Designed miniproteins, single chains, continued (2). Designs and how they scored, part 40

Each design is a single chain, and the fold is of that chain. pLDDT is the mean over its residues in the fold that is shown.

## One batch from the design tools (miniprotein)

Design m5363
Fold by ESMFold2-Fast:
Structure m5363 (fold): chain A 97 residues (1-97)
Amino acid sequence: SKALEYLEKAIKNSYSPETRIIYLTLSISYLAGSSEEDGIEIADMIMETIMFGSEKLREEVIAFAERLGATPGQIEAIRALIDGDIDRAIAIIQKEV
């Protein structure tokens, strides 16, 4: 599974929070049945939301993921990533793979 492969890469990259967010978002994208391109776009949106702290951006990221078919669990993982709680996001996605 591509989702499991990217989850493992996120876990192994403990020295780069940014890289972990990208790999976790790619894992979520593949679980939702989306493309790697969509996963990269969501990761960029998450990074922008973390950097600039906008509730509007948070809502836009979640709406985009929902349109791609993300489950409630996957949406919860995205919220954890936006909040900077990478360990929580990993724990949620481990239950989905």
Scores: mean pLDDT 84

Design m5364
Fold by ESMFold2-Fast:
Structure m5364 (fold): chain A 94 residues (1-94)
Amino acid sequence: IDELIEEAVKLRAQTTDPADKEALDYAIGAVSRAFVAKRAKELGDEEKYQSALDTARRDLEHARALLPQVKNPEARELAQKLIDIAEKMIEELE
């Protein structure tokens, strides 16, 4: 996961297309917030868990909506991988 996020952050820095950049941002956000939600659940922090989970779901929806508009094949593939990871993490938290 960390390696994919690092790769996505690096690709985002090299990306000039707004849709590609935005899709990567939301995909990274979805995974990051799902991880925060998982940790909050483990610690019994209900408020942080719910807030992070809601944000992860929102970021996931935005990433999915933008995916068809992504022009760079590498950005699309990486965003799709992060979307799949976030989706699985959110399902395991519910």
Scores: mean pLDDT 84

Design m5365
Fold by ESMFold2-Fast:
Parts: structure tokens; sequence; C-alpha cells
Structure m5365 (fold): chain A 79 residues (1-79)
């Protein structure tokens, strides 16, 4: 459901903020990509390949977060 997708994304964002306090941006980006991959596999598998292709080109954590947030907004609009 869209509610479960949003709850899981909120958990990912909270984890990302906490990891950013102790880990390098490169390590946080890697973990974020892993969590985002599992999120889309579970809730929007049809968008997984497109999101992964965009994440592969992202150079910063902020760009990765924006990519995932935009994909989630598209899912909400289609719901």
Amino acid sequence: SVEELLEEFEKIMKETVELSKTQSEEEVMKIFKERATELFKRYAPDKLDEVLAKLEKAKTLTEMIEIVAEAILEIIKEA
C-alpha cells in the first residue's frame, strides 16, 4: 500500500540521517541504494530498473534522495 511505502521510506530517511553522523557519504550512499532497492522490489517492482539506472548516475546522497522521492511521488499520483 502507499501508506506502507511512505512508512518504510520514513524509516530509511531516519536511518540515513543517523548513519550520516558516523559514516562517510560514500558508505551512506551505498547503504541508501541497498535500502531503496529493497523498497522498490517490495512496493513498486515495475519502477525498480528505472530508479536503479538513475541512482547509478547520482554523485551525491542528496541526488539519490531526490531520485527516490520523485519516484515515490509518481507512485502516489498513480494510486
Scores: mean pLDDT 86

Design m5366
Fold by ESMFold2-Fast:
Structure m5366 (fold): chain A 70 residues (1-70)
Amino acid sequence: SLEELKEKLREVAFERAGVTLEFIHLLMQAKADGYFTPEQKERFAELEKRMAELDKEEAELISQINTAKA
């Protein structure tokens, strides 16, 4: 249903917001220190990958919602 798709989109958007905030926080810490630690680099890469996955899920859900409206 359209309502179910919208609920899933909201869930994905909230996860994406959380991941993005952690990414920005980590980036700001690294900039303040003038370098990335190995642990920060690894976490940064994990967060980038997760954001890309969530972006794809969001795009797919938006596509499904638009199709359901047609």
Scores: mean pLDDT 83

Design m5367
Fold by ESMFold2-Fast:
Structure m5367 (fold): chain A 73 residues (1-73)
Amino acid sequence: MLTPEQVALAREVARGYAEALGLGPAAERVVLADALRLLERRPLTDEQMAEVRELLAQGRYVEAFETLLRLTS
């Protein structure tokens, strides 16, 4: 099962990505579902989570999502 920390990261990435692209709640839910499926298949390490969080902290939401996709591939 995913940790609450990984679920929280996925939610923040999905929200930031949807907001950055001007997408509505339906698109945010799709992005979140995709991020959660990828994380369930390949959970991020603490170091990888820190990398994604740093991008979120900088407002780099599209790059944060792209990094999540790369690390879970």
Scores: mean pLDDT 86

Design m5368
Fold by ESMFold2-Fast:
Structure m5368 (fold): chain A 71 residues (1-71)
Amino acid sequence: SLDEQFSSMQKKLNEKIGELVKAGYWDLAKKLSELLDQMNEARQAGDEESLQKLMQEAEQLLQEANQKLQE
């Protein structure tokens, strides 16, 4: 379900934001935090279409974050 997908994404984003902050990638951490805030707003409003689009954007940034954190 979308709620399950959101819960999974929220966990991943919170985890990666912490890792990015620790690694010094402040700008990327800020972008992910802002997307998470927007996703929470869309969820509270019941706007499933906006939530899905925001989650897709978050997945793209999350992939960039994972790449930057791997050595």
Scores: mean pLDDT 84

Design m5369
Fold by ESMFold2-Fast:
Formats: sequence, structure tokens, C-alpha cells
Structure m5369 (fold): chain A 81 residues (1-81)
Amino acid sequence: SMLLNTAVSLLAQMYLDGTPKEEIRETAEKYSEKLEKVSPKDAEWLRAFTESLLEEKPLPEDVPPWLQFSVKKVLDAKKKR
């Protein structure tokens, strides 16, 4: 989903820029609500991505490999800043 990919990229950038967790969650929810109308599964994955990124919660096993890779890539990038 282009919308899911766009949201993930935006949230990752917000996280790397040091945006407050509350603002990241608000942005994630806005995109998740849009995704629920087209792909409820993508909305679930976006919410899981957000909580994994902010709170280090494990991702569900059914998330696509690119999303698992995205979390790891963003967390690794944060350590270098």
C-alpha cells in the first residue's frame, strides 16, 4: 500500500527528528483511520509499527518482512544520531 509506505516513512522521519511520542501517535492514528477504510490489516500493521518504534513492543508475526526491516533500520539510525 502506497499510503502505508508513506505513513511509515513519515513516522520514521518524525522519530529520527526527535518529535514527541504523543505527536507521532497522533499522526499514526490519522493515517491508520484512513487505512482502515481501504485495508484494515494495513491499519493494524501501522499501529503495531508505531508501538514497536516508540515502546520497543514486538511486531506481530504476520507483518510483512519490509516492515520488520523498517523498524530495525530506523532504530539503528537513531543510535547513530
Scores: mean pLDDT 86

Design m5370
Fold by ESMFold2-Fast:
Structure m5370 (fold): chain A 56 residues (1-56)
Amino acid sequence: MEEALEKAERAALRAYLAAAPTQSLADAVGIARDAAEKTLAEAGVDEPVVVRAAPP
């Protein structure tokens, strides 16, 4: 799961940077979180509890 979390972080960062110039901040953050969740799902993690446990 550690490597899946690192992939999710990188996917979120890439999605955020791609969306930030054309989307609102809230939408860009949402897109980044969706990318992280999809990356975790691809790694076989269907419940991204670890991502949601991170304090805001």
Scores: mean pLDDT 68

Design m5371
Fold by ESMFold2-Fast:
Structure m5371 (fold): chain A 83 residues (1-83)
Amino acid sequence: SAGAEGAERGARAGEEGDAERATEEANEGSNRAWELGDVRGSMAAGSAAMGAAVGVTVAKITGDEKLGAELAARAARAGAEAA
């Protein structure tokens, strides 16, 4: 599904250290799933994007970019498994 694919790309971006890309990829997956009528995939990928955005915020507040990216990767992975 588009939601699962977007969330999986988000997880990979987070694993590569990029929490902002993780958020973007999961959001794109959510939007594509919604356009296809896949409400479950859209909600799962949307939740992944929200979790990844928390990772971005944690990195900015703490200065720990690695922690933020790890949190983003975990959120995106959970969304991919739920989609």
Scores: mean pLDDT 86

Design m5372
Fold by ESMFold2-Fast:
Structure m5372 (fold): chain A 73 residues (1-73)
Amino acid sequence: GERGRERGLELAERFKNGALAQKERLEKEGRKATVEIDEDPNGKTTVKLTTEEGTITAVVDKETGEASVSVEL
């Protein structure tokens, strides 16, 4: 429904901004980090933050507003 879509769009933006902020913070500390964002306007947004310690992946379903986060260390 519309409520799920609105929530999903908000969560996707939040995860994108969070990953980019963490990348900037780590780079300022002299640490290597990369951010990959894969965005389907009508489907899922995947945000992947890869650091020296491991990878954090967030997947947001923009239609339902459901989100999952996985961490690989």
Scores: mean pLDDT 79

Design m5373
Fold by ESMFold2-Fast:
Structure m5373 (fold): chain A 95 residues (1-95)
Amino acid sequence: SPREGAIRDTAIGLRLAGALVELKYHPERREQVLADLDALIAELPKEAQPYFRELKAKIEATDFSNEEEFDEVAKYANETYSKISKILEELERKK
């Protein structure tokens, strides 16, 4: 349903935002956060998975103690989330 799709989309966005915050303020939790991102990718449709894998690779390459690198990865995450949202909407229309 459109409501269930919107709730799922919001949950993905919140999980991604939470992961970036954790990586910035709790670097000791890096392995757990990266594992949680792998779990999130596995829950996505195959069409969305490559975009999130590219995002995860950029996250892994980012120095979260560097403000410019953090801003860059946050911007990329927002762009990736927007792409995934559109994929999820298109897949819901085809049901």
Scores: mean pLDDT 84

Design m5374
Fold by ESMFold2-Fast:
Structure m5374 (fold): chain A 83 residues (1-83)
Amino acid sequence: LLEKLERTREEVVELIKKEMGEKGPTMAERVEEAFEIIKELIEEGKLEEAAERLRILADVLQRYAPEAAKLIAELAEELEKEA
């Protein structure tokens, strides 16, 4: 699960930079901070809270980086299945 979270973070950061161009790096930094919080929740066994936070993040990104948002939403579904 943590390995999949880390892989998704790397892919999402790359997609944000590609989809948002000039504004990508700033958004990517904020998303990395969000993923760090989600990682802590997963490590504490709070999978439902982690999935909810991923859903919110995907919703926020939907209009700016739709491919990144899709990957985050898919990860949220996987966490909900494990919870």
Scores: mean pLDDT 81

Design m5375
Fold by ESMFold2-Fast:
Structure m5375 (fold): chain A 78 residues (1-78)
Amino acid sequence: MTLTITLPDGTKVTLTADDLQALLAKLGDFLESHGVSVSSITGLQLRAIGMELDGASDAEILAELSKEATALVARALA
């Protein structure tokens, strides 16, 4: 799985992992390093897991993670 996060300056960060669990761990570390709260990270991880359990495609999960991670980093950097 490959996730792209767009930073406020237009820089793109790419995270790659073999499965959703490994991707969520890498994403959590990335968000924490950018000052995102543990509660926000946990909420995003639970949402992604819930989407997978509801039968969402990898593309739908990655789109949601990209959108929310971008918003969380932008708020933490403000």
Scores: mean pLDDT 84

Design m5376
Fold by ESMFold2-Fast:
Structure m5376 (fold): chain A 73 residues (1-73)
Amino acid sequence: MQTLVGKGGELEARLREAIAAGQGLPVGMEVEYDENGVPVRGTVTLDPGATEEQLRAVEARLREEAERRRAEL
């Protein structure tokens, strides 16, 4: 299991590289937003034992949170 921390495209690039290296799939993600609802930091946990179901659940929650934040702005 590996944890990646970063912002925006940097975090995405690191995540893509880690997946390509066989370090697992993202199963946990925490995003910090500033007072304007802009993502300032993300933390992604990779698990080589992760299932597609767990990945989908995490993606769904992140999408819902992002949409909710956008609607509040």
Scores: mean pLDDT 67

Design m5377
Fold by ESMFold2-Fast:
Structure m5377 (fold): chain A 93 residues (1-93)
Amino acid sequence: STENEEKAKEAYNNGVEALSEGKYEEAVNAFKEALKYAPPNHPLRKLAYEGLALSYTALGKYEEADKAKEEANKVKASEEEIDKVREEILANL
C-alpha cells in the first residue's frame, strides 16, 4: 500500500530526528513503527533496522542492537535500491 509506504517513511524520518536529538527510546519506537508499515523486503526495512541498531547501542542494549543488525543483513535489497529510498526520504524533508 502506498499509504503504508508513506507512513513507514514518515516514521523513519521521526526516528532519524529523535536520534539527532538524543531521544533514543523515541527513536526505537519510531524505527519499530517504520518496520510495522514497511512492505516485506523493502529497502526502507534495512534502513529502519540500522537505525534501530544505532538507537539500541546508544541505550546500551547490545543484544537488541545485534539482533537488529542481523535483521538488517537479511533484507534482500541492493545498495542501489537502498540509496534510492534514502534519496527519496531526503527529497521529502
Scores: mean pLDDT 86

Design m5378
Fold by ESMFold2-Fast:
Structure m5378 (fold): chain A 65 residues (1-65)
Amino acid sequence: SEEERKKFLEALSEIDVAYATKGLDEAEKVLNEKIEEFKKEGWDEVAQRLKEYFDLLKKLRARRQ
């Protein structure tokens, strides 16, 4: 839905900002809060995509070291 898509993009933005400005631990807290919100709405697919995005960010960071 339009609502589901907007909330997903907002969550991606918040995670990216938290990761860039406050680091991995803060970004993971934001991720977990958004996953719980999406699960309460029944948006399990969106919650899973958000988790996969965060896992990709962690892997990309590890490869640059």
Scores: mean pLDDT 80

Design m5379
Fold by ESMFold2-Fast:
Structure m5379 (fold): chain A 86 residues (1-86)
Amino acid sequence: EELEQAAREVLAAAMSGNLDEAVKILVDKLGLPEEKARKLAEAIYQAVRDAQARGEDPITAASEAFKKLGLDELAEALQRLADRAR
């Protein structure tokens, strides 16, 4: 539940281009160091933006970015969120 909420908020921030909010979520909710949170937020933002530009699913792109960054638990939480998306 906590990881699912964090994944959702990071995705929402990335989709809106709000990198500062994504960094804050990663630091506050996941306890990541600020430098790592910033690099991760930038990578997720780029993946989401590229997917949107190509007409691809941004949720899938974000999940793939999480997996590449070693955040398997966040990728899994984001996939569960996608299944529950209304």
Scores: mean pLDDT 75

Design m5380
Fold by ESMFold2-Fast:
Formats: structure tokens, sequence, C-alpha cells
Structure m5380 (fold): chain A 76 residues (1-76)
């Protein structure tokens, strides 16, 4: 749900799979999780990257991880 502040355990597992698809290690899971929370909370992409404190060099990969997460969510 876009109004959820904390992702479910299932959503956290989908984030792990999204990270694998974009070639990011599991230690980036918390950054992606914070980005998902910010976006689902209604922030814009740019504001969500800022709120999640995503390093500039990872912006594109984190955005790609979110796209893969949404894709997995539809396939589940």
Amino acid sequence: SRLSVIPSEEEKELITEALKKVGLPEEYKEIVLNYVIALEGGLSEEEALKAAKVPEELHEKIKKAYEEYLKLKKES
C-alpha cells in the first residue's frame, strides 16, 4: 500500500530480488527500502532519493531496483 510506512516481510523479500536483478549487494537493501517507503508515502522520485540518502552514484541503480520491485510485485 502507498500509505504503508513500514514494508511487509514479503515486500522486503521482493526488494532483495530487485537488488539481485540490478546487481546491487544485499547491504543496499535498507537504502532501497527507505526509497520505497518514501515513494509509497507520496514523495516524488527526486525527493525520495534525497529522503533515503541515496548516494549520487547509486541514484540510477536504486531507481532501477524500484522498477524491478514493482515488476516483481505485479508477477506475484
Scores: mean pLDDT 77

Design m5381
Fold by ESMFold2-Fast:
Structure m5381 (fold): chain A 78 residues (1-78)
Amino acid sequence: NKKKAIEEIEKAIEALRKGDFESAIEHLQKAKSLIDDEIARQVLDEMIQYLKSHKSISEEEREQIIKQLEALKKYLES
């Protein structure tokens, strides 16, 4: 299921780059449901909660979230 979780993280990154925060949250929730890794689940949950609690985020904050998701993807690929 890690491969499917990585695919959902990639879709979330794409949605964030397009400014589609609702779609990004949905993909992150799907990724979390597909993964057994406790660290990865905690990172995903933190991001989901952050995006849900902030109706707008800066471009710099969006880029930081994307970088963290890319790092998480690499962690899961190793």
Scores: mean pLDDT 85

Design m5382
Fold by ESMFold2-Fast:
Structure m5382 (fold): chain A 67 residues (1-67)
Amino acid sequence: SMEKLEKAIKTLEEAAKAAKESETIRLVVRHELAKVGVPEELIEKVLEGDKEAIEEAARIMVEKGVY
């Protein structure tokens, strides 16, 4: 649903911001996204705060039932 996608996008945006301030959070975010099946190249862009990458990763999370 759109509500699940919007929540996933917001969660990833907040996680990406936190990852810039903490190496531990950065490692956790990488691990969790890789576990869900997000490609490594897309994970790097999510951590950089790329909006298109965040939206695509959020879609993958919703399709895998993480939201």
Scores: mean pLDDT 83

Design m5383
Fold by ESMFold2-Fast:
Structure m5383 (fold): chain A 62 residues (1-62)
Amino acid sequence: GPTSAADQLLDHFLQHGNRSLLADYLRGLGFDEADIAALVALADDPEALRRAFREAYTRKHG
């Protein structure tokens, strides 16, 4: 589903260590700057980031 596809794209961004690309991606999905900052702060912990992203994505988009 959409969450699974988003998880795969997020893994791709994490593999490159590019926080700016991650922030741009999240902004494109309609995340608020506070949520973006919180998720970017987790970029060094892929499992925590995936969990937090999934929770935030579900809250924002259902």
Scores: mean pLDDT 75

Design m5384
Fold by ESMFold2-Fast:
Structure m5384 (fold): chain A 86 residues (1-86)
Amino acid sequence: MTDEQLLEMAKIIAKKLEEIMKKKKLSQREAAEAAGISTGTLSRILKRIKAGELVSEENVALLAKAVFELASGEEIIELMKELESI
């Protein structure tokens, strides 16, 4: 996987996490707990992604963990379809 592909995956996953948080009225704290990280760490990861900065595969995996913990099966299927576009 290239750094560019990793950043595009990170953007798609981060967008899905923010959509889930908005729909379910979840706080950044609850999203961070789902990822198993601190609220400050989640905030920094999301800020880097929005700035187009490189993120680690570990950071992308943590965001994906939060999505899978919080998302419905339908939301997960939609995310997987979006990731196929990379």
Scores: mean pLDDT 83

Design m5385
Fold by ESMFold2-Fast:
Structure m5385 (fold): chain A 92 residues (1-92)
Amino acid sequence: MVQTVSVALFAGPNDEKAIKMLEELLEYFEKNNQKEAAEKIKKIIELIKEGKGVLATATAPADSFEEDAEAIIVNMEVREISEEEYEKWLKE
């Protein structure tokens, strides 16, 4: 198997800072015509605004970092986290 790299984003319920950063990232993906990535980011923003915690993970082949952004994001998963999980994460 090709070696992969994973990145994770954690955001709490109604996290205004996370929303702002994600809105900037959404604009970037829309400007670069990355519809799938943009739709994933939009869902994350919606969940945060609904008072949900979110864990988003993305995986890409390690050698794809030299390619454009479309080649980098090959698999992106979004999971809702409970307020209790978010509090546990902050405690660490």
Scores: mean pLDDT 63

Design m5386
Fold by ESMFold2-Fast:
Structure m5386 (fold): chain A 69 residues (1-69)
Amino acid sequence: MTEEEKERFRKLFEEYLADPDAALKRAGVTGLPYSEMLAAAKSEREKVVIETAVKLLLMGFALDEILAS
């Protein structure tokens, strides 16, 4: 990822993680905002990274760990 792409992902996920509703949606698994994140993606590579990062977040991984991998 470019540094600009990483910064954009970080901002999107910071907003996502700051919202308490993110934890509730993780428990419900339905209607996750990642579909909107995917629609905002500018490339196929960006979409794959967003999908992977959201899955890892739902599994309990921290954002910093996801971005480091």
Scores: mean pLDDT 57

Design m5387
Fold by ESMFold2-Fast:
Structure m5387 (fold): chain A 105 residues (1-105)
Amino acid sequence: SLEEILKKIEENPFSFETLQEAIEFLREHPEYAIEVAKVAYEKENYVLALVALGFRYPQITAFATSDDYVRNALAGRGPLGPLDLSNPGVQLALGGLKKALEEYA
């Protein structure tokens, strides 16, 4: 259920098992992409938040993976590292994510 997935993200946001279960849930229930993305974002799991938003807005996922630096970070070289928050591409992706979440709040 949505409640169970949100609880798992809150308790173990950087667990690979939690990521897999969240992806499987969103594959069956893409309508909950925003709710999952919000909880992931609040727990600073920006990778899961972007992946979750991609179920509703595929262009966000495509954009986030267009930059080599962002692609390397998203490829599991740490849960958020080595994300350089001074990188314009990373800032633009996070800004777009934040704006999307605020508009659907």
Scores: mean pLDDT 66

Design m5388
Fold by ESMFold2-Fast:
Structure m5388 (fold): chain A 64 residues (1-64)
Amino acid sequence: DERRRRLEERIRDLQRQFELTLQWMEASPPDGPPPTPLHLTRDKTIAFAQRVVDRAIRRLREEI
C-alpha cells in the first residue's frame, strides 16, 4: 500500500527531525522552546520522543 510506505517515510523523517531537535537542545538549549528547567525538559523530551515513536510504529503496523 502506497499510503503505508509514505507514512513510514514521514515517520522516519519525523523521528530524525525530533532526534536532531533533542540533540540540539542537549548541546545548545535555546530560549525559544519550553521555558521549563532543562533537566526536566530533557528527561521528558526523551521519554516523549520514545513514546511518540513507539505509538507511530504501532499505528503504522495496524494500518498494514
Scores: mean pLDDT 62

Design m5389
Fold by ESMFold2-Fast:
Structure m5389 (fold): chain A 70 residues (1-70)
Amino acid sequence: APFKDLSAEEREVVTLTGEAILADREGDWKAVEEYAKKLVEKGAGELGLELLRRAGATGAVEALEKVKKE
């Protein structure tokens, strides 16, 4: 199972992605932007983007793509 032996860093990426999805659903754009920045800072921008797209979190996808350019 892909989650059986996750490192602490990988668990943080999963948590941040989940929090970004929830913030997107609630319309908390400030929180979405903060979680997107944290994902990029951890080097998980591409993985986070893929997970957000799969979840249909369109606002979070746009925020993460913008953060990746800057």
Scores: mean pLDDT 77

Design m5390
Fold by ESMFold2-Fast:
Structure m5390 (fold): chain A 68 residues (1-68)
Amino acid sequence: EVTEMEEEERREFAVEKIVEFLRELANTPQPPEYAELAAEAAKMSEEELRELAERLIEQHRQARLEAL
C-alpha cells in the first residue's frame, strides 16, 4: 500500500530528524532555559532518543486531535 508505506517512511524520517535535533542540542551552546534539555539529551542513548522521538510524535498527534 502506497499510503501505508509512505506513512511508515515519514515516521522513520521524523524519528531520525528528532534524534538528530536532540544530538545537536547536546553539542551546541544553549541559553540557560534550554541548557537542561541539552544536558538530558546528552545523557540519553540513541535508543532512548528514538523512544523519546516516537513519544513526541505521538504526543503531537494527540494534541492535534484534541485541537480539532
Scores: mean pLDDT 70

Design m5391
Fold by ESMFold2-Fast:
Structure m5391 (fold): chain A 70 residues (1-70)
Amino acid sequence: SNRDQVLRDIYRLMSGAELTFAEMLEENIRKNPDLTPEQKEARRKMAEASREAAREFDQLVQKMDQNMQQ
């Protein structure tokens, strides 16, 4: 349905946004030598959480693609 196509596109956009955010956090860690170990760890965990969120959205897209092909 048109609704399923729109939702799929939204999940793809959300996956991309989460990946971009993770990459921005990783770049911030690399570019900022003044960060404490605790601050680096917090940003690293946040980047990991965003990468997990991106994978979850990718899985939703994959399931929707399988259902639409059938």
Scores: mean pLDDT 88

Design m5392
Fold by ESMFold2-Fast:
Structure m5392 (fold): chain A 60 residues (1-60)
Amino acid sequence: MKANEASKLVFEASRRDPSRGADLLSAMSDGLMMMSRDPAAGQAKIDAVTARAQAILAEL
């Protein structure tokens, strides 16, 4: 998933569940920063936080 699309999902999940949303936003920021050092590891982190955001949205 593109970083821009992943960010939209994370923001949506954080608005619907603010208690878990702070951790999702922090994890997304870490993934984006990792992209500049190790694009593969950064993408894996973005994919993981996006999956967590999708799981939260599916629960709601």
Scores: mean pLDDT 78

Design m5393
Fold by ESMFold2-Fast:
Structure m5393 (fold): chain A 84 residues (1-84)
Amino acid sequence: SKEEIEELEKEFEKLYKEGLELAEKIEDEEERKKYILELEILEGLALISIGVAKLIKDDEFLIEQLKKIIEKLKKLIEEIKKKL
């Protein structure tokens, strides 16, 4: 549903901001840049998924892709936390 998509987009934005704030605290400059880039790649994947879903007119596809991306983002945040 449109409501479920909006909730997933909000969850992604919240986690993405958290991930960026945590990554900025990494002392090693090369690791900090690497994790920021990995976060930006997940944002790009979310945008691509939205674009593809619009082309194929499949909200279920978008919901599934956003859930997978959010799980990857959560895993990335846990990796970033280990660097703090």
Scores: mean pLDDT 88

Design m5394
Fold by ESMFold2-Fast:
Formats: C-alpha cells, structure tokens, sequence
Structure m5394 (fold): chain A 81 residues (1-81)
C-alpha cells in the first residue's frame, strides 16, 4: 500500500469511527479501528498501530465510542505530520 493510499484509508476510518460513535454502533467502531491499524502497519508504524488497538479496546470495554473515534483521529494526525 502506498503512503497516500494508507493516509486515505486512515481518513475513511476516522470518518467511520465518528459516525459509529454518533450512532452507538460498536461493531462499526471496531471495523474502523481494524482498518486504521492495518493502514498504520502498512506504513511500518507498528507501535502506533498497537497503541491504537490497545486504547480502542479499552474504550469499547467501557462503552466509550467517542474515545474510539478520538484514538483513530489522533493516529491519523500523527501520520499526516
């Protein structure tokens, strides 16, 4: 995956995570996290992908879908630097 394709995937994942949080869609939030983590791994950002999965998993266990959306957004911002 090219860097440009990975960043586009991250942007789509961030949008989906936000929509899932607004709808209370836990499964949608989980799918967005997996898409974002895969894009990060394709860029060689393995540690950032692991951090995203850990934070998102904890947020989902607490029912904090807004926290999931924030974690995906923060990962995207880190990649866009």
Amino acid sequence: MSKEEAIETMREAAKRAKEAAEKGDELGAQKAVMEAAGALESLGKTDLAKELLKRSGEAIEKGDLEGVAEAVREALEEVEK
Scores: mean pLDDT 83

Design m5395
Fold by ESMFold2-Fast:
Structure m5395 (fold): chain A 92 residues (1-92)
Amino acid sequence: LLEEIRRKAREVAEAVKAGDLEAALAADEELARLGREALAAGTPEEELKLVLAEAVILAAEAALATETDPEVIADAEAALEAARKKLEELKA
């Protein structure tokens, strides 16, 4: 499950980077579903939190590389900052 989540996180980032919003949203929905399945399957919460924080960082960095809308850029910067802070808290 964690490797599947990492794969979907990369798919979201690549779709965002390519400007394919439809593909990005579809991959993000699958990422959320896999996260819920990992929790239901008893995946350690700290491991899941780490992988999800990494996923948010990848998506936010991809958005910042391609986005020109100031409002979307601000949202992506806020998400990136929050995810980086969470990753630091989760450092093992």
Scores: mean pLDDT 76

Design m5396
Fold by ESMFold2-Fast:
Structure m5396 (fold): chain A 68 residues (1-68)
Amino acid sequence: MSLAEKIAEFKEEMSKLSPEEAKKKAEERIQELVELYRKQGVPEELIDLLREAELKAIEEDIKELEKK
């Protein structure tokens, strides 16, 4: 299972939460993925790039929840 697939599943789960809870969960999940990347020996520079991409995608989903 790829990390991208896990992010997509997580975004779907966040759509069921309030915007505040979704944001908190997103931040916690991103931090968990960062730790996973570090444990796998991924360089910090690459982790930063992946984190930025994931934050941007999740932020868009959270903005959709705010419309409710």
Scores: mean pLDDT 70

Design m5397
Fold by ESMFold2-Fast:
Structure m5397 (fold): chain A 69 residues (1-69)
Amino acid sequence: MSVEEIVRRLKEALKRSPRAARLLFPGLSEEEIEAILALDDEGFLRALQALGMTEEQLPDALAVAESLV
């Protein structure tokens, strides 16, 4: 699976599940999470990287997020 596909699916899963978004971003406010989810896929990936998430962690994050949709 490409990084672009993982990013797209992760963003969609987090938009559908506020619970998954809070688990993935426990230090962020609801407004900060909403702002990140409103970014395009490139901006969203850059925001994840700025928060310390590596590309290696993306498949696991996606699996958790999609399990909570």
Scores: mean pLDDT 81

Design m5398
Fold by ESMFold2-Fast:
Structure m5398 (fold): chain A 70 residues (1-70)
Amino acid sequence: REEVIRRLEELRERAERAGDRELARAIQGAIKGVQQGNDPRLLLALLRREAEELGDRETAERIAKLYESL
């Protein structure tokens, strides 16, 4: 659980540096969801689709790897 949050924080910082405010906001929502006890697997699946819709395939792939590590 802590590992998932840490990885999501790294991805959020990366999105912020890239100027992708919408993706950074979505990642922050996923972090809060995990902290509130929601299923990380479902949150990561939703976040992956959102990254793909925003055109950030690299972030989507990183999220997919995190999902598979659960």
Scores: mean pLDDT 79

